# Designed miniproteins, single chains, continued (5), part 105

Each design is a single chain, and the fold is of that chain. pLDDT is the mean over its residues in the fold that is shown.

## One batch from the design tools (miniprotein)

Design m19645
Fold by ESMFold2-Fast:
Structure m19645 (fold): chain A 60 residues (1-60)
Amino acid sequence: SELEEKILKLVGKRGKITPEELAQELNVSLETVQEIIDRLEAEGKLVRDEETGEYYLAHL
């Protein structure tokens, strides 16, 4: 979806970003962002930094 593409692009530009920061920058609810992030993490496209709660792009 367009929102998934925007999330992946923004994560790539920032390197690491929290779901809260994504919600604020994309002007969507935290709930909506979290649903998409959870799916992208399940698909192996995003990884969560357990120390900071930030997400980054998976490599390969």
Scores: mean pLDDT 85

Design m19646
Fold by ESMFold2-Fast:
Structure m19646 (fold): chain A 71 residues (1-71)
Amino acid sequence: SAVREEAVRLARTLPLDRLKNVLVLGGLLSKEEADALRSREEAVERLEERLQTMPESRQQTLLDILRQAAA
């Protein structure tokens, strides 16, 4: 979906610490799970994994959070 593709694109532009915060705020990961991520590539992989099972409405909410983080 266009929403999923844009969310992944934006995530790839964020520094790791900001992406970790987005994943926690979006309810995708706990703080402990986010703290275990060692690279932006790992964080993006976790995002893509979660997006596959996520309803479109939740994908849109996550995209809005990513847009705010990218600004």
Scores: mean pLDDT 83

Design m19647
Fold by ESMFold2-Fast:
Structure m19647 (fold): chain A 92 residues (1-92)
Amino acid sequence: SSLQLMIDGYERNIKIYIKKGDNEGASYHYNILGQLYESLGDHDRSRHYYEKSIKLNPNYSDTWRNLGIHYRDVLGDDDLADQYFQKAKELE
């Protein structure tokens, strides 16, 4: 499927960026994978990829915002969601 080709492309790019030490590029693609898996209803894989994104680039505000949305809407953890939203705002 076109979606599977897209996922495979992002996974290949992530491996290339990590090998080159481009943590910003890898973090960006991990965030996209998180969003794609969220859209598929795979909330566990979505969270996993968001966590990998912030581990490689803790300054990527979009991923912190997406984690906040995930914790609020999927896990019902409003306190942790608010902490992630605050982190995203501080990085903007």
Scores: mean pLDDT 89

Design m19648
Fold by ESMFold2-Fast:
Structure m19648 (fold): chain A 91 residues (1-91)
Amino acid sequence: MVEIEFPELDPNASIEELAAKIEELFEKVAEYVRANPETLPEVEKILAEVQAEAKELVAQTERTDENEKAIAIRVMGRFQERFKELVEKHK
């Protein structure tokens, strides 16, 4: 198994910096899934659940830069936590 390092999510980062780290995270996830294709259904389930939570938060929250950063950090932190658990399970 290839060890993956998760990018650190800085709440003081710009929206552009957070978007770049989110893209980096998804590239690392894609590389892991290519090496471990048996994990794809579980990764898709995690993504679907995290996306559902994100949509609910966006619907209930005013669209400001601060709120968008908070939602992005919350949602990506949740995804990183769940993906880390998946990786540890499939060691």
Scores: mean pLDDT 73

Design m19649
Fold by ESMFold2-Fast:
Structure m19649 (fold): chain A 86 residues (1-86)
Amino acid sequence: MLGPAGAAQAEAGARALIAETDAVIEALREAAATASPSEKAAAIAAAAIEAVALRWLASNVRDEELGREALEAAERIERAVREAAA
């Protein structure tokens, strides 16, 4: 478990990434529709990394509601990644 300062940093990070979730999904969908195969692959990789970060944050924040929001955001990005990869 993170110390108090680490927990505060994790919560700040979770809120920031949750706020970006819709923009990440829209950017990924745009790249999947219009980008070259290499640009699409890069966009998928970037979104997948953000989902991994959100899952880690969900497990490491003390706020249960924030943890649920982070997990939900991760699952939304993971769904968009799967749809883009198909």
Scores: mean pLDDT 82

Design m19650
Fold by ESMFold2-Fast:
Structure m19650 (fold): chain A 61 residues (1-61)
Amino acid sequence: MKKKMEEVIKKGVELSKKVSIQEALLKARDEAKKLGLTPEQIGKVLLKILELVKKKEEEEK
């Protein structure tokens, strides 16, 4: 993944531990937009955040 996308994904995953998943995704979308990512790239970032959050939640259990 490009460095910008990776940074947004990391922040989104970390934020999701402190706020709801929906809020984390909205924040990640805003950050990705500010970084100049395309709508398609934003979609991929949000999907990866969701998948990683699900995996981390399972590991924490």
Scores: mean pLDDT 76

Design m19651
Fold by ESMFold2-Fast:
Structure m19651 (fold): chain A 92 residues (1-92)
Amino acid sequence: PLERLARLLEEAVETGDRREFEEVTADGTRIVVRYDPENDTYEGVATFADGHVYRVFVAFGEAGEALARERLAAEAARADVTVGAVHLGEPA
């Protein structure tokens, strides 16, 4: 499921696709990829069948990177969340 999330996120970033994508994998993992125009940030979320959550961000601006890191740090405090990475994307 994380490989599928990474692929969807990479495709959205590469193509500039700002639509929300949602998919449920065969193992019951729910994957969402969305774009936040306020912060110029892509968010990827995988919610596993057991309720465990994995979150990752791709940010293109300093403000977006700072916000994404704050959100990731807040999620890391939760017992049921595995946090991913914040990536700095390059402008197209």
Scores: mean pLDDT 71

Design m19652
Fold by ESMFold2-Fast:
Structure m19652 (fold): chain A 100 residues (1-100)
Amino acid sequence: MTKKITLKVYDEKGKLLTSRDIEYSDVLDFSVQAEEVAKELFNEGKIKVGPLLAVIGAREDLRLKDEPTSVEERNAVLDILIALNVPENEREPIADQILE
């Protein structure tokens, strides 16, 4: 079953950099889509390498686990949202939607 979410990415000052509608089947697929957004922003000079590597790391952690727990999946999603500077008050609602 495919799900859809709007991912908004901000800079460290809270400026909106991009808004993307992402279709995903599971948390790993979401992390792959988020990595593509982070790569695009990095190539455009809009984010630094640290945030990009944080998104890649979260996706690799999920990929290397045979059966990630719901807690591990939530932590990976939250790490991605933190790396992309999603506002703190929006992170848990977005993670809840992705893990639903």
Scores: mean pLDDT 84

Design m19653
Fold by ESMFold2-Fast:
Structure m19653 (fold): chain A 100 residues (1-100)
Amino acid sequence: RVGPLTPQGAVDIVEVLLEEGVTPERLFEAAKKLGEEAYEKVREKAEETYRRLRELHAEVGPEEALRRVMEEYAEEMSKDPVVAMGVVAGMIRFYEEVHR
């Protein structure tokens, strides 16, 4: 319910998650504790999200790619926390790769 998500706002969210120790590896380990089905779903959604971010990065740059992915997945993430874990893992992996 904040105003429209900006590209910088999307980057800020990912940076805060990384500062709090949220990594793809930690999200995958958490998903394993939820069960095999949850783990596979998180892993598949992370790969899907990462691929979408790479496609968007080529067109609009990394900040706008993150913003668009957050917007595209917002409804799905709000309905399924396992989907949210996968999308977050994919976004963090992409951010680390671009900003190493």
Scores: mean pLDDT 84

Design m19654
Fold by ESMFold2-Fast:
Structure m19654 (fold): chain A 82 residues (1-82)
Amino acid sequence: MEEELEALREYRKRIEEAKKSNDKQKFIDVAREVAERLPRLAEEVQRIIDLLENGKISFQEAADRLLAMLDAEIRELEARLK
């Protein structure tokens, strides 16, 4: 649980860095790593990647959606830790 929380925080940081640098490839690579390492999030992450790759959402919108999802997961895990 604590190891998963740290991994989520690192993924969030990497996504935020990709957003700031407007690095779409870095974003996609990190998002795919999140889907691979966290199967529970895989369906939602893959949906974001598919929408971005098909031009249905902007890169900024894709990054914001993934950040919001990671923030929700971090908050849930933090709430389980005392």
Scores: mean pLDDT 82

Design m19655
Fold by ESMFold2-Fast:
Parts: sequence; structure tokens; C-alpha cells
Structure m19655 (fold): chain A 64 residues (1-64)
Amino acid sequence: MEGVQETQELLEELSKILSEKEVYAIKLLIQGYSLGEVARLTGLSVSEVDKILRILTEKDLERQ
């Protein structure tokens, strides 16, 4: 209950290697959008969104 850490850190780190669309996909995934919706909203393929989701899942796997 320490407040939610800003996603900015994750977004900044990813922005170094990912495009703005891919970073936007991260934000949508965090908000609970499905892979298909994120792909449609960002213009990325479902495969690209899935790859991005794996980055988030690896973080979660370590913490949860």
C-alpha cells in the first residue's frame, strides 16, 4: 500500500529500444486491453504485442 510505482520507468527503458507505438502498447496492456485490441489501437501486429507482453510477464514473474 505504498502507492503505485509509475510506469514511466518501464516506459523509458523500453523507449530506448522500442518505438512509441510499442511503448503505447505497454500502457494498453497494463490497462487490461487484449492483445488484439492493443494491436489494433497501436497498429502493431498481434505477434509484436505478444512479444511486448512477454517483457511485462518476465517482470511479473520475478515479482509475483
Scores: mean pLDDT 68

Design m19656
Fold by ESMFold2-Fast:
Structure m19656 (fold): chain A 79 residues (1-79)
Amino acid sequence: APRVFVGIAKDEPEAVRRVAEAVEEEAKKDPNLRYILIDAGSTDETTAVAEEAAKALPNIELIKAPSLEEAKEIYAKLV
């Protein structure tokens, strides 16, 4: 079965960049790896960084949530 990871990000563009770097490296060893990134209504460049990561890496799926509370609800349904 493919490995699936789920993470939430809010106003942390550097954390999203680090996740993208880790996914890119791990995907070289396991191309079926999936990472679902939930943007929790970020107000800084976090959303743009997350969109660039999802565009660059087919292993990353971006879900945009309007708030942290809704992001947590989405997370709970995925795990």
Scores: mean pLDDT 83

Design m19657
Fold by ESMFold2-Fast:
Structure m19657 (fold): chain A 74 residues (1-74)
Amino acid sequence: AEERAEEVRKYAEEKIKLADESSLEEAARILNEAAGYMLRKAVEGAKLSPETAKVAVEEADRLNERLREYLRKL
């Protein structure tokens, strides 16, 4: 359970770093796709690990907030 939650957090962190190194348009795409992936994993994982699902939702919210920051700069 903890290992899965850490994998989800690491994935989100790596996508934010990649977005920060990209153009505004590419950053928006990366963050939007990553947030969608996290929400999908939360739905799939909810039956196996509610803790991992919760972390995936929290990281999706974080990615969406970062996406909003990039969209405000366009």
Scores: mean pLDDT 75

Design m19658
Fold by ESMFold2-Fast:
Structure m19658 (fold): chain A 91 residues (1-91)
Amino acid sequence: GGAAAALGARLAARAGLARPEGAAAGAAGALGMVGAALGAGLTGDRERAARAALGAGLVAAKASGSPAGLLGGALAALGAYADGRGAGEAA
């Protein structure tokens, strides 16, 4: 449950402190995928958004060493897609 996810995130953060280059690169990759999802939202490309969400989740999971990273990255990318959709409709 939530306790296991919190412990996983804490252990992943500790591992990131031991290997800061890998953790930083993983975080940058996840943020890049979130940006790609936002762009997909602007164009309404659901398939691109789905690929970006999967990519963000996998990169975040690898960087954090936790399944909580997978869900967090994927949800962040899906949120960015929704924001891109709203911005595209407003333009």
Scores: mean pLDDT 64

Design m19659
Fold by ESMFold2-Fast:
Structure m19659 (fold): chain A 88 residues (1-88)
Amino acid sequence: EEREKLAEKITDIIMKAQENGDISKALEEIRKLLKEAGLSDEQIDLVVRTALKLIYEKVPREEAFKTILELLDPEVQEKRIKSLKELR
């Protein structure tokens, strides 16, 4: 419920950045929302990197929303962070 609302806000920022090209401002707004939601710096970096990719690839709203919602799942985030640490 709260996670869905956060994913919607992030997706709105992504869609707006795709339209106006103001990527730096979009990433700062996303970082601020995630920090206020209590995510760690590692979790914020993961979501911001994914958002950047979604903006550059001009991913449709529905697909972007599903991607962000999945990343906001604590279990998915922990698994992806662990996989990245094991590869490096």
Scores: mean pLDDT 77

Design m19660
Fold by ESMFold2-Fast:
Structure m19660 (fold): chain A 113 residues (1-113)
Amino acid sequence: LQIETELLSLFNEIKETGNINALYAVLGLAEAANAETLKNAAEKELNGKVSETEKKRAVDLGKLAYNPSLISEDSPLYGVPQEEAQERLKSLLGEEKYEKLLALLKELNELNL
């Protein structure tokens, strides 16, 4: 699917930054959006690279930015506003890559209807 190919290309650009927290945040976005191809790519790249606590915080940042209802009370980001999570994610990924990623995930969800 064209959208999945574009998501993987954008993921590869993010991966080249070497920012592990950006990769965990992309995993969180992929999980929240049910983007399986992107989720699998992120999981493969992240295998064994950081502690579970750091992973959970970054993953939840991506989830919160996309859909705040997915954040549980035991999350390190519980009570953080969605707008704050979106600003943090923009800073982490860069605004251009963040906007492209959200647009592609929205298009993917429209195809799933």
Scores: mean pLDDT 79

Design m19661
Fold by ESMFold2-Fast:
Structure m19661 (fold): chain A 81 residues (1-81)
Amino acid sequence: MEEAIRHIEEAIRALREGNVDAALRHLREAMKAILTEEEDVLKATGYVLRLIGAMIDLELGNVDTALRELEVLLADLKEEL
């Protein structure tokens, strides 16, 4: 999960810098990392759905909502370490 956490942190940073395109690239890499690193299929599915939700909010221009969703997801992932 270290790689997924890194990409989510980089996505949050990109959003704070106003770079939505960079954030979306990092969220796609975070999704790949979750699917590779998380052995629990139900947990992996839950995290991927949360990432998809944040990505949809970004496409709709809801940057502040997506940022809060990603910060909560990041905290949950760090609790598993």
Scores: mean pLDDT 84

Design m19662
Fold by ESMFold2-Fast:
Structure m19662 (fold): chain A 84 residues (1-84)
Amino acid sequence: SAAEDEFVRQLFDYYQGKKKPDKETVEAFIKELQASIAETEQALERARADPNTPKSRILALEIVLQLEKGWLETAKKVLEEIDK
């Protein structure tokens, strides 16, 4: 996503000692992740409710959800650090 790409780019610049990530960039990525998590959770509920859904599909959605939640926690920590 554009928000993720910009967040990662700014983190790389920060790692290189150039500048802190913009608060607006981090907040935009957090909002995108929250929306994506809600969609993935809804997809997972539908998948689990349908007995015809392959178990591999459920596992894939669970993995995606774990990755998205991990990124959200990372982005939130970055937001806390750049304010102080």
Scores: mean pLDDT 88

Design m19663
Fold by ESMFold2-Fast:
Structure m19663 (fold): chain A 99 residues (1-99)
Amino acid sequence: AAEERRRLVLEFTATALRAIGSIEQLKLLYEKGAPQSEIEKALNDLIDSFGRLQALRDRAAPDADLTALIDRVFENLLKYAKEVLPEEIVKKIEEYVAS
């Protein structure tokens, strides 16, 4: 129990940091007018990170405090993405999250 919780917290922290990095990378790629292939790769990396956060939330389900923390971070990451990324990219992220 305690070791599994610690592992979930570490995996969650690493995944959240990767998601932040992917948002920043997408922002930089758009600012410099990068090729669509680079933008699509960075978008896929971000979508994968959101998917991993959702999977971690499901694994954390018996722990109400950890689940609530993951939900809060997920919502904050999505809010930040909406503030800094183009509408077309935000729509693709939202379509993934809704599925």
Scores: mean pLDDT 84

Design m19664
Fold by ESMFold2-Fast:
Structure m19664 (fold): chain A 79 residues (1-79)
Amino acid sequence: SSFISYLQQYVQELEVLRQQLATLDPSLAQQAAQAIEQVRQDIQELQTTSDVRIQIGRVLRAIGMLEDIRRSLRALQES
């Protein structure tokens, strides 16, 4: 589904952030790794559900996690 494609894209974006953070801030890199694991679990859930409300909720949650990591990276770069 298109929702699974969005989640797969967010995993790729989180992986880029995790790699950037690995040397810069290992604890934030670990937070990104946990977000990746959560989104991968959400992808598996979406393969077994046709409930659009669940699908939308998982996409919105993934966007929130991605934006939180991006905000933290920006704060580090501005320090």
Scores: mean pLDDT 86

Design m19665
Fold by ESMFold2-Fast:
Structure m19665 (fold): chain A 96 residues (1-96)
Amino acid sequence: MEKKKKEIEELAEKLRKGEMTLLETTGRIQGIILGDEELAEKMVEAARSGDRELAAEVYKELEEKYESLTPEEQEEVEKLAAYAEKILEPAFKEAA
């Protein structure tokens, strides 16, 4: 838990410094939360390409991954997602 929170904080810092886009940052954070680097990379590719079909496929894979998790793993995902939302809240307000 603590290690993943630290990784999320590091990505949020890169976003604040302008080293990453909001879309790329959120994609990588989802990969950390789910523990799936391959899905994280696909999300980053979808964000960079603007390919709506690819984005839809990636979101379907994310849903399937979440559904395959144990209840304990799903609780970890929910806690990390809430933490990420709190950390990224200022960036989402600026993007809206």
Scores: mean pLDDT 75

Design m19666
Fold by ESMFold2-Fast:
Structure m19666 (fold): chain A 66 residues (1-66)
Amino acid sequence: ADATAANLRDTLLTLGMPEERADAVAARVREALRAGDLQGALDIANEAFREAGVEQGARLTAPEAA
């Protein structure tokens, strides 16, 4: 599912992360999800939020892309 990675990318861009970096994070999340590694995808996303200066105050719920 591409929607979870796309939502993460848009959120990171909103937080001020450069597009190149946000795209790289989204690509890694997409590959983890394609491999069936949900935990790895969540870990990558949470690390990206920490990098953007947001500690994980909101729990990321992947793959809840409806």
Scores: mean pLDDT 71

Design m19667
Fold by ESMFold2-Fast:
Structure m19667 (fold): chain A 92 residues (1-92)
Amino acid sequence: MTVEEIKEELKSLPEEERKKKIEEYIKSDDSLKRFAALVVASENDPEYAIELLLKAGVSEEELGVFHLAAVVYKDEETLEVIERVLKILREK
């Protein structure tokens, strides 16, 4: 299953069901599902995506992997979300 296939699945769902699936996928051990859920959340609602990542306790190492993937996909919305979460984790 590709990131694009997972994105299409999530985007086909009504908003309530999509949010539930996004939260489920972000908490899964499948990195492709986690990244696809982050992309869909970031494209629709960046503030929600930031809250989702912070609540899920995503590591800085995994955020680094997602940052690289977002660069490869040329996904500026997801890049902005990742950079904002990294700033929050590092500001103290």
Scores: mean pLDDT 79

Design m19668
Fold by ESMFold2-Fast:
Structure m19668 (fold): chain A 95 residues (1-95)
Amino acid sequence: EADELIAEALEAIHEGRLEEAVRLVEELIRRNPDDVEALTKAAAIVAEGLERLGDKELAKELKEKAIEAYREKDVERAREIAREGIEELKRRLER
């Protein structure tokens, strides 16, 4: 369920379980590849993860891009934003 995955991913972010949040967001995108709402929420969740790691500017940029993609109903752009956010979060979780 998209809403359930979103809730679980947000809880993981708030509890500092960032690697689990990445897995949940990747599953959200995999199950909802053409759903602009799910994709933009995935990007927003990743942005919160980046903010918790101290990158407030990148988090703000991703959230603004996600809002724009949602307004325009641009599925491809929403997917790109979510993918970029996931890759940045993964990079910051590496040693």
Scores: mean pLDDT 85

Design m19669
Fold by ESMFold2-Fast:
Structure m19669 (fold): chain A 69 residues (1-69)
Amino acid sequence: TAIEVLAELFGVSKEFLRSLLSKKGKLTVEDIVALSKGELSRGQAEQLARLIDKDGDGTITKEELEEAL
């Protein structure tokens, strides 16, 4: 699944990626950094956001996350 590929690519847990799906509303890079609990730098979080954010608007919807994961 895409969640497994992303977990391997960024060296993060699948539990972390699933925690992104539990966030209310839209995700920002700051939310990704905070939820990573130190697993991702800001630069890595920006790269992950770019891969998920199809609109390129700097925010990630739950629908975009579900399509990417």
Scores: mean pLDDT 73

Design m19670
Fold by ESMFold2-Fast:
Structure m19670 (fold): chain A 98 residues (1-98)
Amino acid sequence: KIEEIKEKAIEFLKQMIEDAKRLNLPEEVVKLFEEAREQLKTASPEEMIKLLDELARKVLEIGEELYKKTGDKRYFTIGLIYAMELRILKKEIEEALK
């Protein structure tokens, strides 16, 4: 059910925001996740697909850049995990629309 997937995505983004704050990530990253979470609340299924796809790409890029800057591979690993989960959520919405 699409509404259940939306709730799951909103919950996952809440966790991403908490993780970003705990890891003292740049304010721009926290703001990006907060804005994405707010957009999800009112998004149509089509808008959710687009938002999750864009966010998955951005979190991977952010993780890679932070790993390059700090030498801490945990940033890369977290970015990869987030991107994978966001892509799974996107696929669940696409399948629910068939």
Scores: mean pLDDT 87

Design m19671
Fold by ESMFold2-Fast:
Structure m19671 (fold): chain A 64 residues (1-64)
Amino acid sequence: LVGENVKVTYIDPKTGKVKTLEGRIAYVDEENNTVTIGYIDPETGEEKTVTIKKEDIISIESLD
Protein backbone atom coordinates (compact mmCIF):
# COMPACT_ATOMS: atom_id res chain seq x y z
CA LEU A 1 0.00 0.00 0.00
CA VAL A 2 2.66 2.57 1.03
CA GLY A 3 4.66 3.58 -2.06
CA GLU A 4 1.86 2.73 -4.54
CA ASN A 5 0.83 5.19 -7.24
CA VAL A 6 -2.90 5.77 -6.79
CA LYS A 7 -5.90 7.75 -7.93
CA VAL A 8 -7.85 8.81 -4.83
CA THR A 9 -11.45 10.06 -4.94
CA TYR A 10 -12.51 11.69 -1.67
CA ILE A 11 -14.86 14.23 -0.09
CA ASP A 12 -13.13 17.49 0.84
CA PRO A 13 -14.38 18.20 4.39
CA LYS A 14 -13.87 21.96 3.93
CA THR A 15 -16.20 22.26 0.90
CA GLY A 16 -18.19 18.98 0.84
CA LYS A 17 -17.14 18.56 -2.81
CA VAL A 18 -15.86 15.34 -4.35
CA LYS A 19 -12.21 15.66 -5.43
CA THR A 20 -9.84 13.37 -7.35
CA LEU A 21 -6.09 13.33 -6.77
CA GLU A 22 -3.31 11.28 -8.39
CA GLY A 23 -0.22 10.63 -6.28
CA ARG A 24 1.73 8.17 -4.16
CA ILE A 25 0.68 6.74 -0.80
CA ALA A 26 3.30 8.19 1.55
CA TYR A 27 1.90 7.09 4.92
CA VAL A 28 -1.05 5.25 6.47
CA ASP A 29 -1.91 6.21 10.05
CA GLU A 30 -4.05 3.46 11.58
CA GLU A 31 -4.39 5.29 14.95
CA ASN A 32 -5.75 8.52 13.44
CA ASN A 33 -7.51 6.66 10.58
CA THR A 34 -5.81 8.78 7.88
CA VAL A 35 -3.95 8.28 4.60
CA THR A 36 -1.24 10.71 3.46
CA ILE A 37 -0.81 11.13 -0.31
CA GLY A 38 2.28 12.70 -1.88
CA TYR A 39 1.72 14.54 -5.15
CA ILE A 40 3.34 17.09 -7.47
CA ASP A 41 1.85 20.60 -7.28
CA PRO A 42 1.12 21.55 -10.93
CA GLU A 43 1.68 25.27 -10.19
CA THR A 44 5.16 24.96 -8.60
CA GLY A 45 6.38 21.46 -9.55
CA GLU A 46 7.13 20.81 -5.86
CA GLU A 47 6.25 17.64 -3.97
CA LYS A 48 3.38 18.21 -1.54
CA THR A 49 1.27 16.02 0.71
CA VAL A 50 -2.39 15.88 1.66
CA THR A 51 -3.75 13.89 4.61
CA ILE A 52 -7.25 12.46 4.13
CA LYS A 53 -9.43 10.71 6.72
CA LYS A 54 -10.33 7.17 5.62
CA GLU A 55 -14.03 7.98 6.23
CA ASP A 56 -13.81 10.70 3.52
CA ILE A 57 -12.29 8.34 0.93
CA ILE A 58 -14.74 7.13 -1.74
CA SER A 59 -12.23 5.06 -3.73
CA ILE A 60 -8.54 4.35 -4.14
CA GLU A 61 -7.45 2.93 -7.51
CA SER A 62 -3.95 1.51 -8.06
CA LEU A 63 -2.20 2.97 -11.13
CA ASP A 64 0.65 0.40 -11.07
Scores: mean pLDDT 77

Design m19672
Fold by ESMFold2-Fast:
Structure m19672 (fold): chain A 80 residues (1-80)
Amino acid sequence: SASVEHLSQQVAQLIQELRQSSDPLQQSFLPYLYQLQSYIQEQNYVQAIALVNEILSAKDLPLHLLTRLQSIQSQLKALQ
């Protein structure tokens, strides 16, 4: 669906931004985002939501990532 394609593009864009970042803290979240991408591709939205909730619980999560992931979380919850 268009919503799933848009969500996949948002996660891919976030991965690209973090890969280009010189901030080691931001890059430390890359493995979680690759796993999130896999869950979305498999249409495993339950595990995708659980993973986003885990990332959102990180004490050192940058504000920019927090806002982007909250948006992704809302979109995932809207999917069946």
Scores: mean pLDDT 85

Design m19673
Fold by ESMFold2-Fast:
Structure m19673 (fold): chain A 67 residues (1-67)
Amino acid sequence: SIEQTLLINQVVEKALNEGWALESEKDKLRKEVEYLLENKVASPEELLKVDPYVLSGINDIKVALGL
């Protein structure tokens, strides 16, 4: 949905701004976030609360969310 797409964009922007991912990895990160949300493995709200100084990259995000 449009709302889900906006939320995915917010998570991707946060990851780029905090240095969890490079611009060249943006598409890969977006697909991983979409996968997590579509399979109901993480809530959008939980993804937005991820702290970058504790985590780096998408794999650490999965671990922090208990995936």
Scores: mean pLDDT 61

Design m19674
Fold by ESMFold2-Fast:
Structure m19674 (fold): chain A 59 residues (1-59)
Amino acid sequence: AAQTIKETLTGNDEEEAKKKIENLIKMLESLGYKVLSVKAEITKVGDKYVAKVEIVVER
């Protein structure tokens, strides 16, 4: 059945935050999950970039 994974990732810049999202997707796929959709919202907070990620997966 499909399930939703919600994570908050922090990077020193927007590129690092995006890279962390890519790494999360790669990890989920390596665990046998099929990634159905990815929603990400990246916001600058102080000197950091915060990515709020919502991934719908299926096994």
Scores: mean pLDDT 84

Design m19675
Fold by ESMFold2-Fast:
Structure m19675 (fold): chain A 85 residues (1-85)
Amino acid sequence: AEADREALRKKALETAEALSKATGQEISVRELPNSPTVSVFEIWRKAPDGKWRPVASLARQNGETRILWEPKDEREREIVRQSLA
């Protein structure tokens, strides 16, 4: 639903801002064209080598947000989890 897409975009942007502040790295949010019933957003970082690397993937369906995958770094993982609460 469009409402789920907008809600998830907001959560993804808030998470990206928190990660950017914590790491000092450039963070970007990308929407995946998944399905009309499930919204998916990925959070990406720009590494020191100038390449973009994935950090986390978030999904939302029927008013429920889920983390599809999260970073290996414990601090970053905690930020992803807390920013979605």
Scores: mean pLDDT 82

Design m19676
Fold by ESMFold2-Fast:
Structure m19676 (fold): chain A 73 residues (1-73)
Amino acid sequence: SPLEKLRELIKEIAANVETLTDEQIDEFVEKYEEVLRELLKQDPSLTPEQIEDIVEGWREALREELRAKRAAA
């Protein structure tokens, strides 16, 4: 399920954050975007445009947070 995929991605990120390259961070963010879109598509009240706006906002925040966590490790 999309929720199981999301949990797996979060666990992978958390376990390896200190050793992630910039390329790996970008790859994890892309995978998270895909799973988030799948989750949001399960809500029939959301339009495709609303889904993309949510995904775009979350993409930027997640990338910044992962880079910050890596720097702090």
Scores: mean pLDDT 78

Design m19677
Fold by ESMFold2-Fast:
Formats: sequence, structure tokens, C-alpha cells
Structure m19677 (fold): chain A 93 residues (1-93)
Amino acid sequence: MSREELDREVLATLLAMAGSLAVRIAEKQDPELAKKLRELFDEALTALENGDYDTAIKKVEEAAKLAREGGYEDVARLFETLANEIKKLKEEL
């Protein structure tokens, strides 16, 4: 397994876990926000798994913005951290 492939799979796993947690936290108080976060998360994960780092970064940053606007600051910071890690992986290539 290449180092890039391993790093991408690790980030995909972390993104999947973070997205699921964010949706679960939001769904009881703001089900519309939870639905939008789920859609952005699914799109970001698909893009990341396909090596489309630009789309993955964009979708994760959109999710961070929506989470922050919804009052979920810790979730927003987590997504911003993941977006930065995807940017680092892209720069290594």
C-alpha cells in the first residue's frame, strides 16, 4: 500500500467518523442542518476516496461553515482541521 493511499484511507475514516458524530449531534435540534451536513459529508467522502482532493476540501469547508452557523463550533473546528489535513495530503503529491 502506498503512503498516499494509506493517508487517504485514514483521512476518509476520520471524516466518516466526524461526519456521523456531527449528524447525530445536530439531528435532534436541527434536522434540516443534520440533513445538509450528511449530504456534504457524503459528497466529501466520495471525492476523497476518488482522489478528488479539491472537491473534498470544498465540501468539508462548506460543512464547517454550516456547522458554525448552526452554533456547533466544536464540530466546525473538527471539520476545519480535517480540511487542512486533506490540503496537506494534496501538497505532498
Scores: mean pLDDT 80

Design m19678
Fold by ESMFold2-Fast:
Structure m19678 (fold): chain A 89 residues (1-89)
Amino acid sequence: SAFLDAAAALAALLYAELSGVEVPEERRAALERRYEEALARSKAPREKIEEIARTAAQGMVAAAQGDEETARRLGEETERLVREAEEEA
């Protein structure tokens, strides 16, 4: 799914930003290109892709910090948002 590809690429970029992880410029450029290409092929609204990506990234940050309860909750929310976006397509 193009919107899932876009959301995944954006989530990776947001995770790096939120966690303070330095991403090599070549990898960042590749993720940004993947996001833009997938976004252009997606029929889902950009705002929905951004919401899914942000929720997923926040869940990944929580998991990395050992906050298993927050990671689980945000993971469930991410799955809910993905299902809603797929049902609207």
Scores: mean pLDDT 84

Design m19679
Fold by ESMFold2-Fast:
Structure m19679 (fold): chain A 72 residues (1-72)
Amino acid sequence: SEVFALLEEMIRGLELRGDAELVRVLRAYVRQIRAASSDPARQVALLRELAAEAGRYDAAVAEALRRLADVL
């Protein structure tokens, strides 16, 4: 999935920047989104929840995640 490739790229970039807490949050949600592979509505809902959670750490990451949810 293109969405998962973009999420993995985002995690990689955050790891390189040392944003360990945000990386843990993204990884936890990516696991849940992958587990919901048969439920597109749940995947979108989880991605929107992730965007809201990410907003506590990094506004730019939250915005990127919101835009990603909007094209799913």
Scores: mean pLDDT 86

